# Ledger of designs, part 47: designed miniproteins, single chains

Each design is a single chain, and the fold is of that chain. pLDDT is the mean over its residues in the fold that is shown.

## One batch from the design tools (miniprotein)

Design m1618
Fold by ESMFold2-Fast:
Structure m1618 (fold): chain A 83 residues (1-83)
Amino acid sequence: LEEVARTIVELVEALLNKDYEKAAELRRKLLELLESLPKEVQEKVGELEQELLLEINKNIDNPEKVLEATREFAERVLELGKE
């Protein structure tokens, strides 16, 4: 889950920097990582992704807030790996 969290933050940073080649590489890596997770964890990550998309839409005119929301999403994904 640490690698998933890190990869999503890096992906959003690449998109905000308009580094589409790096973004494409990170998207592929993210999909491979998600496929390796149990289905129950994938479903919970999906729920967190929906919440992240709502926060991004609220802060679309503020790239710094978009990154902050993405990092908060990453932290919550990391919590899914804890006992």
Scores: mean pLDDT 74

Design m1619
Fold by ESMFold2-Fast:
Parts: structure tokens; sequence; C-alpha cells
Structure m1619 (fold): chain A 116 residues (1-116)
């Protein structure tokens, strides 16, 4: 599994920086998203400026993948600010999501709301 930070910044990294990053991934890769990777995703989610429904849909799909792989870690990482951002993105992208994606996101948002 690729680290979110590496993926988002790959176009900004030179070959030497990529090599250093890949060495860190090789030391810590277990094909399951780490707590650090999940926390990084939510930090990026709070800071990213989303201007289109397509961008919102892309972020929500990445979120669904993280949630499927480690439900409890993802649920524990969501704070009130992240929840509001996810709800905003869901409203923006709802028409671009499959029925299955919409159902999964609604179930997630209801579960988080119970924990907040």
Amino acid sequence: MVNVDFYLNISKLNDEQIDIYLQHLDENSDDVPTEAEIKLFFELLKEVEVKSPRQAAALLREFIELYRKNRELVLSAVDEESYKKLEELFKMAESLLSPEEREELRAFLEEVKKRL
C-alpha cells in the first residue's frame, strides 16, 4: 500500500527524495494502512481546498478504501472538524457516487456522529 503523503507529493519530489521515501516505506510496509497514514489523510482532508464535485468524489473514494481496510482506526481518527468536512464533501459529490458508495458513506457518518 502506498503512503498518502508520497502519492500526493510525488510530482514535487526529485529522484533522490523518492529513493529516501521508498526506503522508509520498505521498513514499515505491511499492506495495511497505519494509524499515522490515516491521521495524515485527515490532516490533508482538513487543509485541501475542494472546488469541484469530481475532486470531492475522488477524496471520498480514497476515504472508503481506508475505511474498508481498517474501520476502527478510521473511526478513532475522525474529530468534529473532519466529520464536518466529510459531510460537506458527501453533499457536494453525492450525485457522482455509486449507490453502494453512498450507502457506505451514510453508514460511516451515522457511526461517527454517535461517537462525537
Scores: mean pLDDT 66

Design m1620
Fold by ESMFold2-Fast:
Structure m1620 (fold): chain A 75 residues (1-75)
Amino acid sequence: VDDLRDESRRLGDEAGDTARRTQTTRNNLLSQADANPENRDTLIAQANTVFDDGGRRTDDLRGRARELDDRARRL
């Protein structure tokens, strides 16, 4: 049970870190887009890709963490 709880917590922490890094990277790219009109469209496209990819990874990690937590509770 402890192993499942530890793994669930680790995945939850990784999901939180991923979400935070995704938001920071997206905000940095959007700030660069505002400061550099010549590259604005490219930077916005990169920000959108980072947000989509990071969101998908965060959802996957949270889903796996919840699954492990549910399994620990059933034991």
Scores: mean pLDDT 82

Design m1621
Fold by ESMFold2-Fast:
Structure m1621 (fold): chain A 73 residues (1-73)
Amino acid sequence: RREELIEQAMKELGLPEDVARFVADYMVENNSELDLSKREAAQMSALAMVNPGEGEEKMYEKRKEILEEREKE
């Protein structure tokens, strides 16, 4: 599943492998069946493509917020 998301992100969004891994992790943490068409995931992917360093940092911050919310549930 995670490997499939990485492959799809690389093929459909044209992301490099490292960025695709972060996108896949974000999708898994947010929703185990989140598709690539989801607005937030697509926007984060686009940001990472334009500014790799800054985009990855934002994705990491977003992932941490999702993990914190899961603990509150």
Scores: mean pLDDT 57

Design m1622
Fold by ESMFold2-Fast:
Structure m1622 (fold): chain A 72 residues (1-72)
Amino acid sequence: MEKLAENILKLAEEAVKDPENRDIYTALIVMALSLLPDKELARKYADEVIAAVDAGDLEKVRETIQKLLEEL
C-alpha cells in the first residue's frame, strides 16, 4: 500500500511539473487507484487527488493519500 501511495505522489508531482501532459498523469493516477478492491473508496479518493493536482496543491495530494491509507 505505501508503494502505491509513493507512485501516486510521483505521478501527481509530474502532473504539476508538466501541465501539457497532466491528463496522461491523471489517467495513470486513476488507473493505479482502480487497482484497490474497494471501488467506491477508490472513486472518492481519485476525485479528491485529481482536484488537488488541478489546483497544483501537492500538500493536499499527500493529505488525501494519507487518509486513503488510514481507511485501508
Scores: mean pLDDT 78

Design m1623
Fold by ESMFold2-Fast:
Structure m1623 (fold): chain A 56 residues (1-56)
Amino acid sequence: MKTTVEELIEYLVEVHGLSRDRAEIIVNYIAKEEGITDREAEVDESLLDAADALAS
């Protein structure tokens, strides 16, 4: 399944029970580190692992 920045935010909200605001902070941090500026841009599955680690 294609993963976008927006889908990664929804994943953290649904799976980790984070508020949308907190999920956006985590995902925006990862996106900035990777140089991603478009919320509809496709992201690598490795960013899912990074988001899981930061959400823990």
Scores: mean pLDDT 74

Design m1624
Fold by ESMFold2-Fast:
Order: C-alpha cells, then sequence, then structure tokens
Structure m1624 (fold): chain A 88 residues (1-88)
C-alpha cells in the first residue's frame, strides 16, 4: 500500500541517518540496536492496519528524534574514550 511504503521509507531514512551517526562515533552496539529496532518497527507497520501503522510510525519517529537530541557532546566524549580503550 502506497501510504505504508511512504511511512516505511521515511522511518528507514531517519533510522539510517542515526545508525550512520552512531557508527561514525564508534557506537557500534547502539547502531545495531537502532538497526534491529527499525527492522522490527517496519515489520509491525507492514503487519498493521493503516491507522495503527501511522501511530507506530509517529511513535518511532519520536524515539529516533529523542535519540538524536540525546546525542550531545557527552556522547561524542564517551565514544572517544571507548575508542581509546579499544586501541589499548
Amino acid sequence: MEEKEKLINELKERADELISTYRALGLVDEAEEVRKWAEETIKKINESSLEDAQKIYEEGMKKLEERRKNLPIEVLKEAVDKAIERSK
């Protein structure tokens, strides 16, 4: 269905952006968590009615936005510290 395909594509694009950011910061585990969550969320959208799919999409986009907002300088600092620990 055309509407669901749009929701899936927009959610995937936002998730991929966050995954790429986490990977760039060396947060590989966090990137994998978002990737798995996105796959499960897309499946739920596909299995749901259009109304339920819209709600799942809106909640999903909200969670992705919250994760982006919680990507401050502190997270970058933690990623650098983790990278130093791995190179030791």
Scores: mean pLDDT 76

Design m1625
Fold by ESMFold2-Fast:
Structure m1625 (fold): chain A 84 residues (1-84)
Amino acid sequence: MSPEMREVFELEQQASFAIMSASIAKQSGDIQAALESVDKAIEYLEKALKKAKESKLPQSLIDSIEKSIKKLKEERKKLEEQLE
């Protein structure tokens, strides 16, 4: 595994922890904490995406990260609607 792939993996791992935190907050009814955790997950994945593209990592990895960001942005919109 290249150093660049390892850095992307570490960012994806941080995003996964943030997603778990969002799930726990959502289950406890803390929508604000869930939204903050989703925002952190998106930030980590956008950093991973930038690194993957700049390092010309496999297209399958880039596509996977982009798909994950899209799903999290959809979840973020649903959480914002619950606060309005």
Scores: mean pLDDT 87

Design m1626
Fold by ESMFold2-Fast:
Structure m1626 (fold): chain A 67 residues (1-67)
Amino acid sequence: MSAETLAAQARAAEEAARLLAKSDHPEEQKAAEAFAEAARAARAGDGDAMLEHETLGTLHLAKAAIS
């Protein structure tokens, strides 16, 4: 994954975390935390950690959607 791709992923994850952190839904708040961790990993250049945290965020969003 290129530095430009990681920077773009970090911005997307930061925006998702910002929006979801305003939710009162517990699973959306957990998704916000996961996307914030994904953004930090991307900013550190760790693409593998970024993908793992994005996967966790997506799973929390899926749990919120079926609740």
Scores: mean pLDDT 86

Design m1627
Fold by ESMFold2-Fast:
Structure m1627 (fold): chain A 70 residues (1-70)
Amino acid sequence: SAEREELLRRIEEIVDEQIEKLKKEIAREKDPMKQTQLLMRIAALESERYLAPRLSLEQLRELLANLEAE
């Protein structure tokens, strides 16, 4: 459906933007523990993006709303 395609496009856009911001934070971070926490956040975002095509329309709307709230 057109709605599903638009939701997936928006989710991919926001996830890519958030991952790029986190990568820039990692490049500036000197604390190895904080670097690990940032890498874990990237892994979580990549996992959500990977699973997104398997979600229902309702779950995709919820995921997008949660991503936009951050």
Scores: mean pLDDT 88

Design m1628
Fold by ESMFold2-Fast:
Structure m1628 (fold): chain A 57 residues (1-57)
Amino acid sequence: SMSEIKSLAIEITALSIQYAGHEFDYLLTGDESYRKKAEELKQQIEELKRQLQELES
């Protein structure tokens, strides 16, 4: 449904902002915990993008 597409798009955007923030924190601090958090967010974003593509097909 359109509401599901909208919800997924909003969530993908929000997580992408969080992902960028953790990448930036890793770049500044060298703390591997931020890298791990960024990688986990990237995986979650790709899964949501897959779901979005299926709903739009």
Scores: mean pLDDT 87

Design m1629
Fold by ESMFold2-Fast:
Structure m1629 (fold): chain A 85 residues (1-85)
Amino acid sequence: SRTVQHLELTFTKDGEEVVLRVEKDVTTGRALRAELYRNGELVVAAEESTAANALYAEGLKELEEALAKGEATVKSEVASTEVVE
């Protein structure tokens, strides 16, 4: 079994709601899966670890750049942890 952390980050940018969902291995810190939603629609899903980590990093960079420009508002940031098989 392994312990995974489920992260859900919701922010608004330029009138668009963005949701970044990430499943991370807590032992390694690496993302196992990531999904990006825009206005409730799934835009990108990454089910392989390398792609998931890239998507997670890109999503955070998009938020950080938009916050630096005053173009984004964080609506929620939720984290939960579970043990999986």
Scores: mean pLDDT 82

Design m1630
Fold by ESMFold2-Fast:
Structure m1630 (fold): chain A 65 residues (1-65)
Amino acid sequence: SAAEEEARRAAEEADGAAARALSLGKTQQGNKAAVLGREAGRALDEGDYERARELAEQGKRAGLS
């Protein structure tokens, strides 16, 4: 579904943001993004695509801060 595709894309973007933050030494931001990314992954596995997207978007924002 479109919702699943959007949630998966958001989760991938969140994972990328976490990895970049950690590589730049932004440990607090990177760890927060990683936690939110894992929570988004769990929501995806549960089929809760709206929650997964929201968590992933929060993770991406944390990693980019």
Scores: mean pLDDT 86

Design m1631
Fold by ESMFold2-Fast:
Structure m1631 (fold): chain A 97 residues (1-97)
Amino acid sequence: MEKKEEEEKKLKLAEEFAKLLEEMEREALRILEEAGKMTEEIRADWAEREANLEASKEKLKEQVLNSPLSIEELEEMLKRAKEEAPKLIEEVRKAME
């Protein structure tokens, strides 16, 4: 494989991982708001978490780009993460019942 093509694929995978992280965080916050479980303390914690989200996304992108894993292994990890994400969101929703 051409080195440049692999680097472009890794960058795209890094962006997809970061996007999934953001979607998961925002969905969890929405569930907490809808369940009426948002106290002032929890709201303040989530505001700090949201402020740190960009730093967390950037760190995750760096970890993917510097990963010794192959493109195929990273694609499989992303696929599994996307499959597990709805299950984790359902568990959060059930915990709020």
Scores: mean pLDDT 75

Design m1632
Fold by ESMFold2-Fast:
Structure m1632 (fold): chain A 81 residues (1-81)
Amino acid sequence: SSAELQKRREELQAAAVKIMSLAQKDGATDEQLEKLSQKLSEAFQRILDTGDEKGAWLEVAEFAEKLGLYSAAKKAREFAK
């Protein structure tokens, strides 16, 4: 339903806010935050289109790890469980 889709979008947005906050605490640059934001948007689209939450969050975690954003990566791995 439209209400269920909206609730899911709100849950994903809340998850992204937590990851971005942790990335800032990890000392992310503005360029790294922009790249991570883009990766989160791609992950959200994948989740909404396919339902593959585990795959999408693992890709976010691996991307954050490559940027050296370890608290953000850990949180993304928790969302993949």
Scores: mean pLDDT 86

Design m1633
Fold by ESMFold2-Fast:
Structure m1633 (fold): chain A 73 residues (1-73)
Amino acid sequence: DKEKKVELIGEALRPFVSDETLERAVEAVRKTLDEGGSDQEVVAAAAETVAESGELTPEQLREATQRVRQALS
């Protein structure tokens, strides 16, 4: 279920980013899933959106990316 994947990724990212960045990341993930993207492409879309926000340190970005990967396992 695409919606369940979106929900799990949103929960994984919530502790790391603002509500605005979370909404953008969720939108990027939903678009990637709707286009038939792989789990790797979904992780990349979320990580790129979060990195563009400038809200996270490199360490936090690595942790957030790992949480997104775990959500898709």
Scores: mean pLDDT 84

Design m1634
Fold by ESMFold2-Fast:
Structure m1634 (fold): chain A 59 residues (1-59)
Amino acid sequence: SMDDLYQYADQLINQSTSQSQVDQVPNQVGVQGVRQNMSADQLSDVGRYVRDRGNQRFG
């Protein structure tokens, strides 16, 4: 589900120690989302969420 995808993204972000690691999170989440038949809009939304969370954590 979309909520599962956000939880996965949060887990990866929380485990990240640098912005470079956060920059890889959308790719990892995107692969899982495609396997779950998520739409391009849903994947784009998650990508923006990851960028915002990364900026809050490391910016």
Scores: mean pLDDT 77

Design m1635
Fold by ESMFold2-Fast:
Structure m1635 (fold): chain A 75 residues (1-75)
Amino acid sequence: MRKEEVKEWLREYYEKHNKPDELELTLKAMEAAEEVARNNDDEVQLAKARELIALARELGKEELAAQMEAELAEL
């Protein structure tokens, strides 16, 4: 699904740009979301995606958060 592609893009983005503090926080959120997705319903996965968007906004990545919201709206 597209939301999973967005999560992979986030991982690649932070790795490529060497943002250690933001990377650590974002990867922890992504790992938790991936674990939930593997063993749980799409509804729970969607809730975790919204938490990740909130985290992105808190980290000052408002453009990224807006892009993720658009991806979720297309689901």
Scores: mean pLDDT 64

Design m1636
Fold by ESMFold2-Fast:
Parts: sequence; structure tokens; C-alpha cells
Structure m1636 (fold): chain A 66 residues (1-66)
Amino acid sequence: MLEELGFDPEQKREQAIKAARAVGHRAADRGWSEAQREAALAAIFAYAGLDPETQAEVRAAFDAAV
């Protein structure tokens, strides 16, 4: 698991939030549609395997960045 590869649960959460902000900034800069933004956010959720509480934080960070 990623945890055993040097990523603890808190690092996974922090990295997902950082990724969401970076993707949000790119979405704003490139003028992505709402559908493209939602697809990118969904990919972050799927990749990171986040719980619903952390998903809400990641979504908030993404939305704040766009």
C-alpha cells in the first residue's frame, strides 16, 4: 500500500489537497469547463482513495483555487 511506501494517511490527505489546488489553478488558467473540472477532481478522489470527510476538504480547496 502507499502507506507502506512512505506515505502515511495524513501525507496522502495533504498531497491530495495540494494536487486539488494545483489542478484548480490550471483549470482557471486554461478555462476548463465545469465537466472538465469535475472529471479532474474525481480522478484525484479515485487515485488517493479518500474518505468522504477528506473528499469534502479536497473539493473545497479545488473550488477555492478556480
Scores: mean pLDDT 72

Design m1637
Fold by ESMFold2-Fast:
Structure m1637 (fold): chain A 55 residues (1-55)
Amino acid sequence: SELDERIERARAEAQELFDKLTEAVKNNAPKETVDELLAQYREARARLAELGREK
């Protein structure tokens, strides 16, 4: 279903953002980079949670 495809895509996006965030922290990236990635990751997690409730 379209919902299942959206959930799968949202999971992949959240995972990619989490990996980028952890890599940025490991590399002691600038605060603005870490803050941007954290905001994007939180947005992706919120989206995934909403899709899960819709199911």
Scores: mean pLDDT 83

Design m1638
Fold by ESMFold2-Fast:
Structure m1638 (fold): chain A 75 residues (1-75)
Amino acid sequence: MAIERAVEVAKRIHPGGESSAEAGARVALRMVEEGKSEEEALDEAYREAARVDGGGNSLVAALEGAREAIRLYRE
């Protein structure tokens, strides 16, 4: 659910950034599950997303998707 929503958010920002958004969201969720802060989780999500697709639009989309995934996890 959270990862699927992250990909939907990313797709609205940049169609084609789905793979980097999914990778970033997975890392962000793992980091917050391990007790890391949202800031640390988003930093690591950015690094993972950049490994998959380093395009600026894909990275912006991936970060917004990761933020949404973290929000849903905390609900």
Scores: mean pLDDT 83

Design m1639
Fold by ESMFold2-Fast:
Structure m1639 (fold): chain A 93 residues (1-93)
Amino acid sequence: HMLKFELVEAEVDVEKGTVRVRLKASGKVDAILVFLKNKKTGEFVKSLRIVKKTDSGEYEAEAKLDKLEPSDEFEVYAFANGQSQLVGTIKAK
């Protein structure tokens, strides 16, 4: 049985050194694990555990990034219930 995730919004802020992600899920989940992969290096640079749901029913988290360059591009993966899904791509600003 497959849960589907949709990336609603994502931002990587170079000046603040932060990443913010907001997701929708096709079904009920208690937690989503999100991984960011740098497209140029192929390295997974951050994992976020999302347990907080917004009033609109979306899953949202923000976290620090220790190493970040302007124009870096990241693939966003969502993991829940033993499955991983590529949900989108985000460019650092």
Scores: mean pLDDT 74

Design m1640
Fold by ESMFold2-Fast:
Structure m1640 (fold): chain A 71 residues (1-71)
Amino acid sequence: SAVDEAVLKALLEKAKELGIPNEKVAFVPEGTGYSREERERLIRTAMRAMGLSDEQIEALIEAAEKAREEA
């Protein structure tokens, strides 16, 4: 979807800014039926497992949610 494309683009741009490889970026599509809180929990869990700091994870989540609101 256009929303998923905008969110993924924002995540990858923020990851590049922070020096995070694309392979360490977690993404949850809008069609999953998860709430915002459930999406953020899944994303935090996946990214922590990949060795990202809490600061990096929160920056990526904020970029994703901003892109979702703007799409």
Scores: mean pLDDT 79

Design m1641
Fold by ESMFold2-Fast:
Structure m1641 (fold): chain A 85 residues (1-85)
Amino acid sequence: MLDEALRLQREGRYAEAAELFERLLPTVEDEAEREKLLLALASAYFHAGRYEEAREVAETLLSSPDPWVVALARELVRRAEEALA
């Protein structure tokens, strides 16, 4: 399922990719893998024009212990806020 969601994202089918990422979230128990999935979901929402949902998901990642996750999440929040202005 993850490979399928990533394929849809590469094909520009962001809404469908987001749906698959949403279905994967409850199956992931590892925190680091969950954060990567949430980043992918926020990115898919953003590219699908779902800016409010992208911002909300990215904001949850700002408390991550991984500085790379925080940096990517901050950029997604910034871009989503600019798109909503």
Scores: mean pLDDT 84

Design m1642
Fold by ESMFold2-Fast:
Formats: structure tokens, C-alpha cells, sequence
Structure m1642 (fold): chain A 70 residues (1-70)
């Protein structure tokens, strides 16, 4: 499913960011929880819309987390 593929990508991206020191492990876990909640609420949307909205929300959460570490 598209939701499963998006979650797998998010997990890989977050793991990479944590290993790079861009975000903390706690921030990574929190972002993952928020993304799971977002995807569950939006799972009935067309795949193209879901992918675009998921990317936007994910980028916003990551940017906020990175800025909080400054």
C-alpha cells in the first residue's frame, strides 16, 4: 500500500537524520508518531495527493525539529 511505502521511506529518512546528528532520537520517534497519525487520517486520499501532503507535513516537522536544536 502507498501508506506502507511512505512510512518505510519516512523511517529510513528519520534514521539517517538521527545518525547524522541533525535531530535527536526522541525527535525522530515523535515525528514518526505524528506521521503515522497523519497517514491514518488521510489514508482515503488519492495516492498522488497523499504523497504530496505527506512530503509537505514531513518536511515541516523536520524543519521545526532542526530549528529547535539551534
Amino acid sequence: STVKKLLEKIKKDLDRMVKRGWITEEQGKEILKEMKKFLDKNKDKPDSELEKETTKVFNDLVEKAVKANE
Scores: mean pLDDT 85

Design m1643
Fold by ESMFold2-Fast:
Structure m1643 (fold): chain A 117 residues (1-117)
Amino acid sequence: MTAADMRAAAEAFRALAEQYRAHAADPSKAIKDNRGNTLTAEQLEKMAEIYELAAEALEKAAEEGDSEKAQKIVLLTGNGVSVAAEGAGTLADATLKPKEKAESWEKYIEKIKKITE
């Protein structure tokens, strides 16, 4: 990724974060997962937080010229968003308890924050 690509990705992630927060605030604009389950406001807010942190991390990677770091941020963002959305029962075989799913989401937030440090 070039620095311009990283900054463009950061802007796209900020736009997604704002969109998901707007949907969390308005239940009439409900978003559904791949199985037709409605995403909760909490799940949408967690997805927004992951995108916002990833945008900040990508801006830092752009300043450092670190393409490998940027690729890692994008992959962690995708995984973290998937884990947040899995609270709706989309991709997990439901083996994780709700507390364990919340801890998994927190783990992705911490990983992204560590990359930014």
Scores: mean pLDDT 67

Design m1644
Fold by ESMFold2-Fast:
Structure m1644 (fold): chain A 71 residues (1-71)
Amino acid sequence: MKPEEAVEEARRWYDEAVARFGRTSPQAVNAGSAAREAEDLLRDYKNGKITKEEAEKGAQRSAEAARRVAA
């Protein structure tokens, strides 16, 4: 998964968790943390701190974590 795609997907799951459970719910907080991780991975990749493969693997894990909490 592209890091950019994972950020978009994690943000979508955060928005869904907020809609279903409320902004201060554990589900929303956990999904928000996963989205932030995906954003940090994208930033680190763009700044050359991590490889593209590391960014893609980490971003996919963050998106999957956000989905699991929101579902």
Scores: mean pLDDT 80

Design m1645
Fold by ESMFold2-Fast:
Structure m1645 (fold): chain A 94 residues (1-94)
Amino acid sequence: ASVSELLRAFYQRAVAKYEEAIKANDKEKALEVLRELAEEAERLVAQHPDSATFRRELENLKWLIENADKMSDEELFAKLQAERDTLQALLADW
C-alpha cells in the first residue's frame, strides 16, 4: 500500500476510535484508544521512517497520552472531539 493509502486507513481507524471513546465518555477508554493509535502510528513510523506525517501523528498521540492526567475530563474529550473533526475534514478532502 502507498503511504497515502496507509495514512487514509489510519485516519479512518482513528476517527472510529475517537468516536468510540467520546461515546463511552470514560477517560480510561480514551487512554486505551490513544495507546492503541500510538502503537499503530509507531509501526507506521518504523516501516516508513522518512514520513514526517507519521512522525507528527505519533508525536501528537504521545503528547495526549503524557498530558491526559493533567487534563480534566472536559478538556480531554474536547481535544478528542477536535482531533476527530480535523481528521474527518481531511478525509472529506481526499
Scores: mean pLDDT 86

Design m1646
Fold by ESMFold2-Fast:
Structure m1646 (fold): chain A 69 residues (1-69)
Amino acid sequence: EFKYIPEEIREEIVRDLRLFFGLKDTPEDRAKLEKILKAADRNGDGVLTDQELLYLLMVKLAGFEEELL
């Protein structure tokens, strides 16, 4: 039902997510972001749908304080 996010827009969203999660452009933080994105990509095909991205953002907002523990 939801459309796939175009690659050019996906790169901007990934950058924004990195800032939103407080991650830096280091190998360790890139690996953390990749794990988060992989968990949101339920199909495992490397493509994010609008629904999967929205779910990731909602989880971050709801669990912000607990996630840092």
Scores: mean pLDDT 59

Design m1647
Fold by ESMFold2-Fast:
Structure m1647 (fold): chain A 87 residues (1-87)
Amino acid sequence: VEISVEEREEDGVRHIEAVFKTTDKERLQNFGKLAEERKEELEERHRSVDPSAKLKVSRPSEDKVVLELESPELKIKATVTYELKEP
């Protein structure tokens, strides 16, 4: 697994981008399924700290899972991408 994390600040909002690359397709598929199943639970937990928090889970391809968290009151936007490594 390769992990890269980048953080930047734009107009007082912290943007965090994390990318996880794996050669294990089954692990990636299981992660995507778990993220979709637990999306509402995770969003509720974030809303206990920031009532306006939103969590979005998307699968733009079978080899890519994206989680987007927005916490307007905390001024944080986080994007986590889990993807399959190219051969």
Scores: mean pLDDT 76

Design m1648
Fold by ESMFold2-Fast:
Structure m1648 (fold): chain A 92 residues (1-92)
Amino acid sequence: MKGEVTDEAKEKLINTIIEDFGLSKEDQEEIRKIIEEHGEKGFEIISEAYLAVVEGKSLEELIEKLEKIYGSLSEEEKKLLEKVYEILKKAV
């Protein structure tokens, strides 16, 4: 997703993930914290991880896709992406 991240867009993404994966209260809160702490970048990471899990893509394919879009990812961004991917994959 591109552009300004609104509260409406954040809630829509969270609701979609909750319905598709049946996320626990703890996992929902973790996703919200990532968006609050990392803003638009966190929202993009969560959105792309969600799409990757739904499409059956690996974490490695997701990292490659994001590095092509943003250049290089920091180690912190890679760890965040892995964390989100594992939360969503575990819920399926």
Scores: mean pLDDT 76

Design m1649
Fold by ESMFold2-Fast:
Structure m1649 (fold): chain A 56 residues (1-56)
Amino acid sequence: PVGTKVEVLRIEGNETVIKGAFPVGTKVGASGNEVVKVEGNESVVKGPVYNGDVVQ
């Protein structure tokens, strides 16, 4: 949901894996980096994301 703070699970090259299944295209953080794929209960975001970044 909008306003949810993200938990970063791991960094994979130029992608960041966050906890929770967010739809592809969901923007995260002030940079507006997007979810590019969902893996079970995890979302993969293209680019850097930090703990406490907000789902837009």
Scores: mean pLDDT 78

Design m1650
Fold by ESMFold2-Fast:
Structure m1650 (fold): chain A 72 residues (1-72)
Amino acid sequence: HMEEIEKKVEELRKEARDRFTQLMAEAGKAIREASPEEKETIRNRFADEAQRLADEYREKIKKIVEEGKKKL
């Protein structure tokens, strides 16, 4: 039971890490291609995207853990 939950959490952590790595690569490219005036807007956009991604995985992990606790 708990072992299965931990496996799902680790799978989500790996997925999140892969998606953050991709987002960082996209951010780096966009910033390099941007004009000086655009760089702040682009940084803010990617910061917001990173925050949403973090919130998404936090909620997914929390839901799995809470569902596991309810079965006790």
Scores: mean pLDDT 80

Design m1651
Fold by ESMFold2-Fast:
Formats: structure tokens, C-alpha cells, sequence
Structure m1651 (fold): chain A 74 residues (1-74)
């Protein structure tokens, strides 16, 4: 799946259509796409750049450090 598809899935999950697990998986998939910008994720997911960028960067940092990814409340 492309990071753009993951951004759409995250937007749907975040807006009450999905579980915490679905939102986490979508953010993780977005974070693994190096071509997905925070601006594109925000536009597609229906969120602010700060929210989308923070989610992506938080997951990238957690993955780099081997930490558990905990999605912050949106």
C-alpha cells in the first residue's frame, strides 16, 4: 500500500470510523513511506499539518528507538 492510502485510512479511523489499532497501523504505514509529506498526510487525512506531522514523526522516532507506538489523542 502507498503512504497516500495509509493517510486516507488514518483519516477515516481518526474521524470515528475505526479502532485505536486501525489508527495506529495507518500512522505506522504513513511513517514508513519516505515520500509522504506531513502536508499531504494532513490534506488526505483531514487533519492539521501539526497533527499529521506529529503523528508521523512520533512513529518514526519510536520505530528507530524500538519503542511501542502509542497514538496520542487527536
Amino acid sequence: SSGLGAAMAWGLAKDGGGSKEAAREAVEAMARDPDLSPEEAARIGGASVEVAGGAIEGVRRALKNGETVEPAPV
Scores: mean pLDDT 66

Design m1652
Fold by ESMFold2-Fast:
Structure m1652 (fold): chain A 87 residues (1-87)
Amino acid sequence: SMDELDREVAAVVEEAYRRRKAAGRTAFSEAEVRELLARIEAVARRHGASPEETARLIRLWAGLISHEDRRPYARELAEERVAEILA
């Protein structure tokens, strides 16, 4: 279900934030963002989400990360991946 997909994606993101906090860091690197977006995509695909739903989840979480970290690259990396998913 969409609710189960949303909760599992949120849990993946929350774990990434917990690991970042434990490491004493306040922002994700580009490599960490790429890995996190790839994990979100994998979770969405396992749940049978459409390309459009997968793109929406990637954009949602990348937007939140960019806002929290005050850095644009999470949104930029998300749009690169979304373009490939929707092609």
Scores: mean pLDDT 84

Design m1653
Fold by ESMFold2-Fast:
Structure m1653 (fold): chain A 81 residues (1-81)
Amino acid sequence: MQELSQQLQDALARAYRGATAAGRGREALRLAGEAMDAFSQGDLLGTARALRELARLAREVGDEDAARQLEEVARRLEEAA
């Protein structure tokens, strides 16, 4: 759980930096907030859904590495649900 929490925070921070550089930081902040709120409530599937939306945003701004990292964390959350 602690490792997954750290990976989640790292993935969100990376995605937020890339989206902000592309002028889409507000959208990234909203999605990251949704993911963190869901995670704090134990809603692993809701967290994964928000991460997949953030991965889509990462792809739109050309950050394929961030998108892959977000999808990997989402997959692990879905498996733990």
Scores: mean pLDDT 85

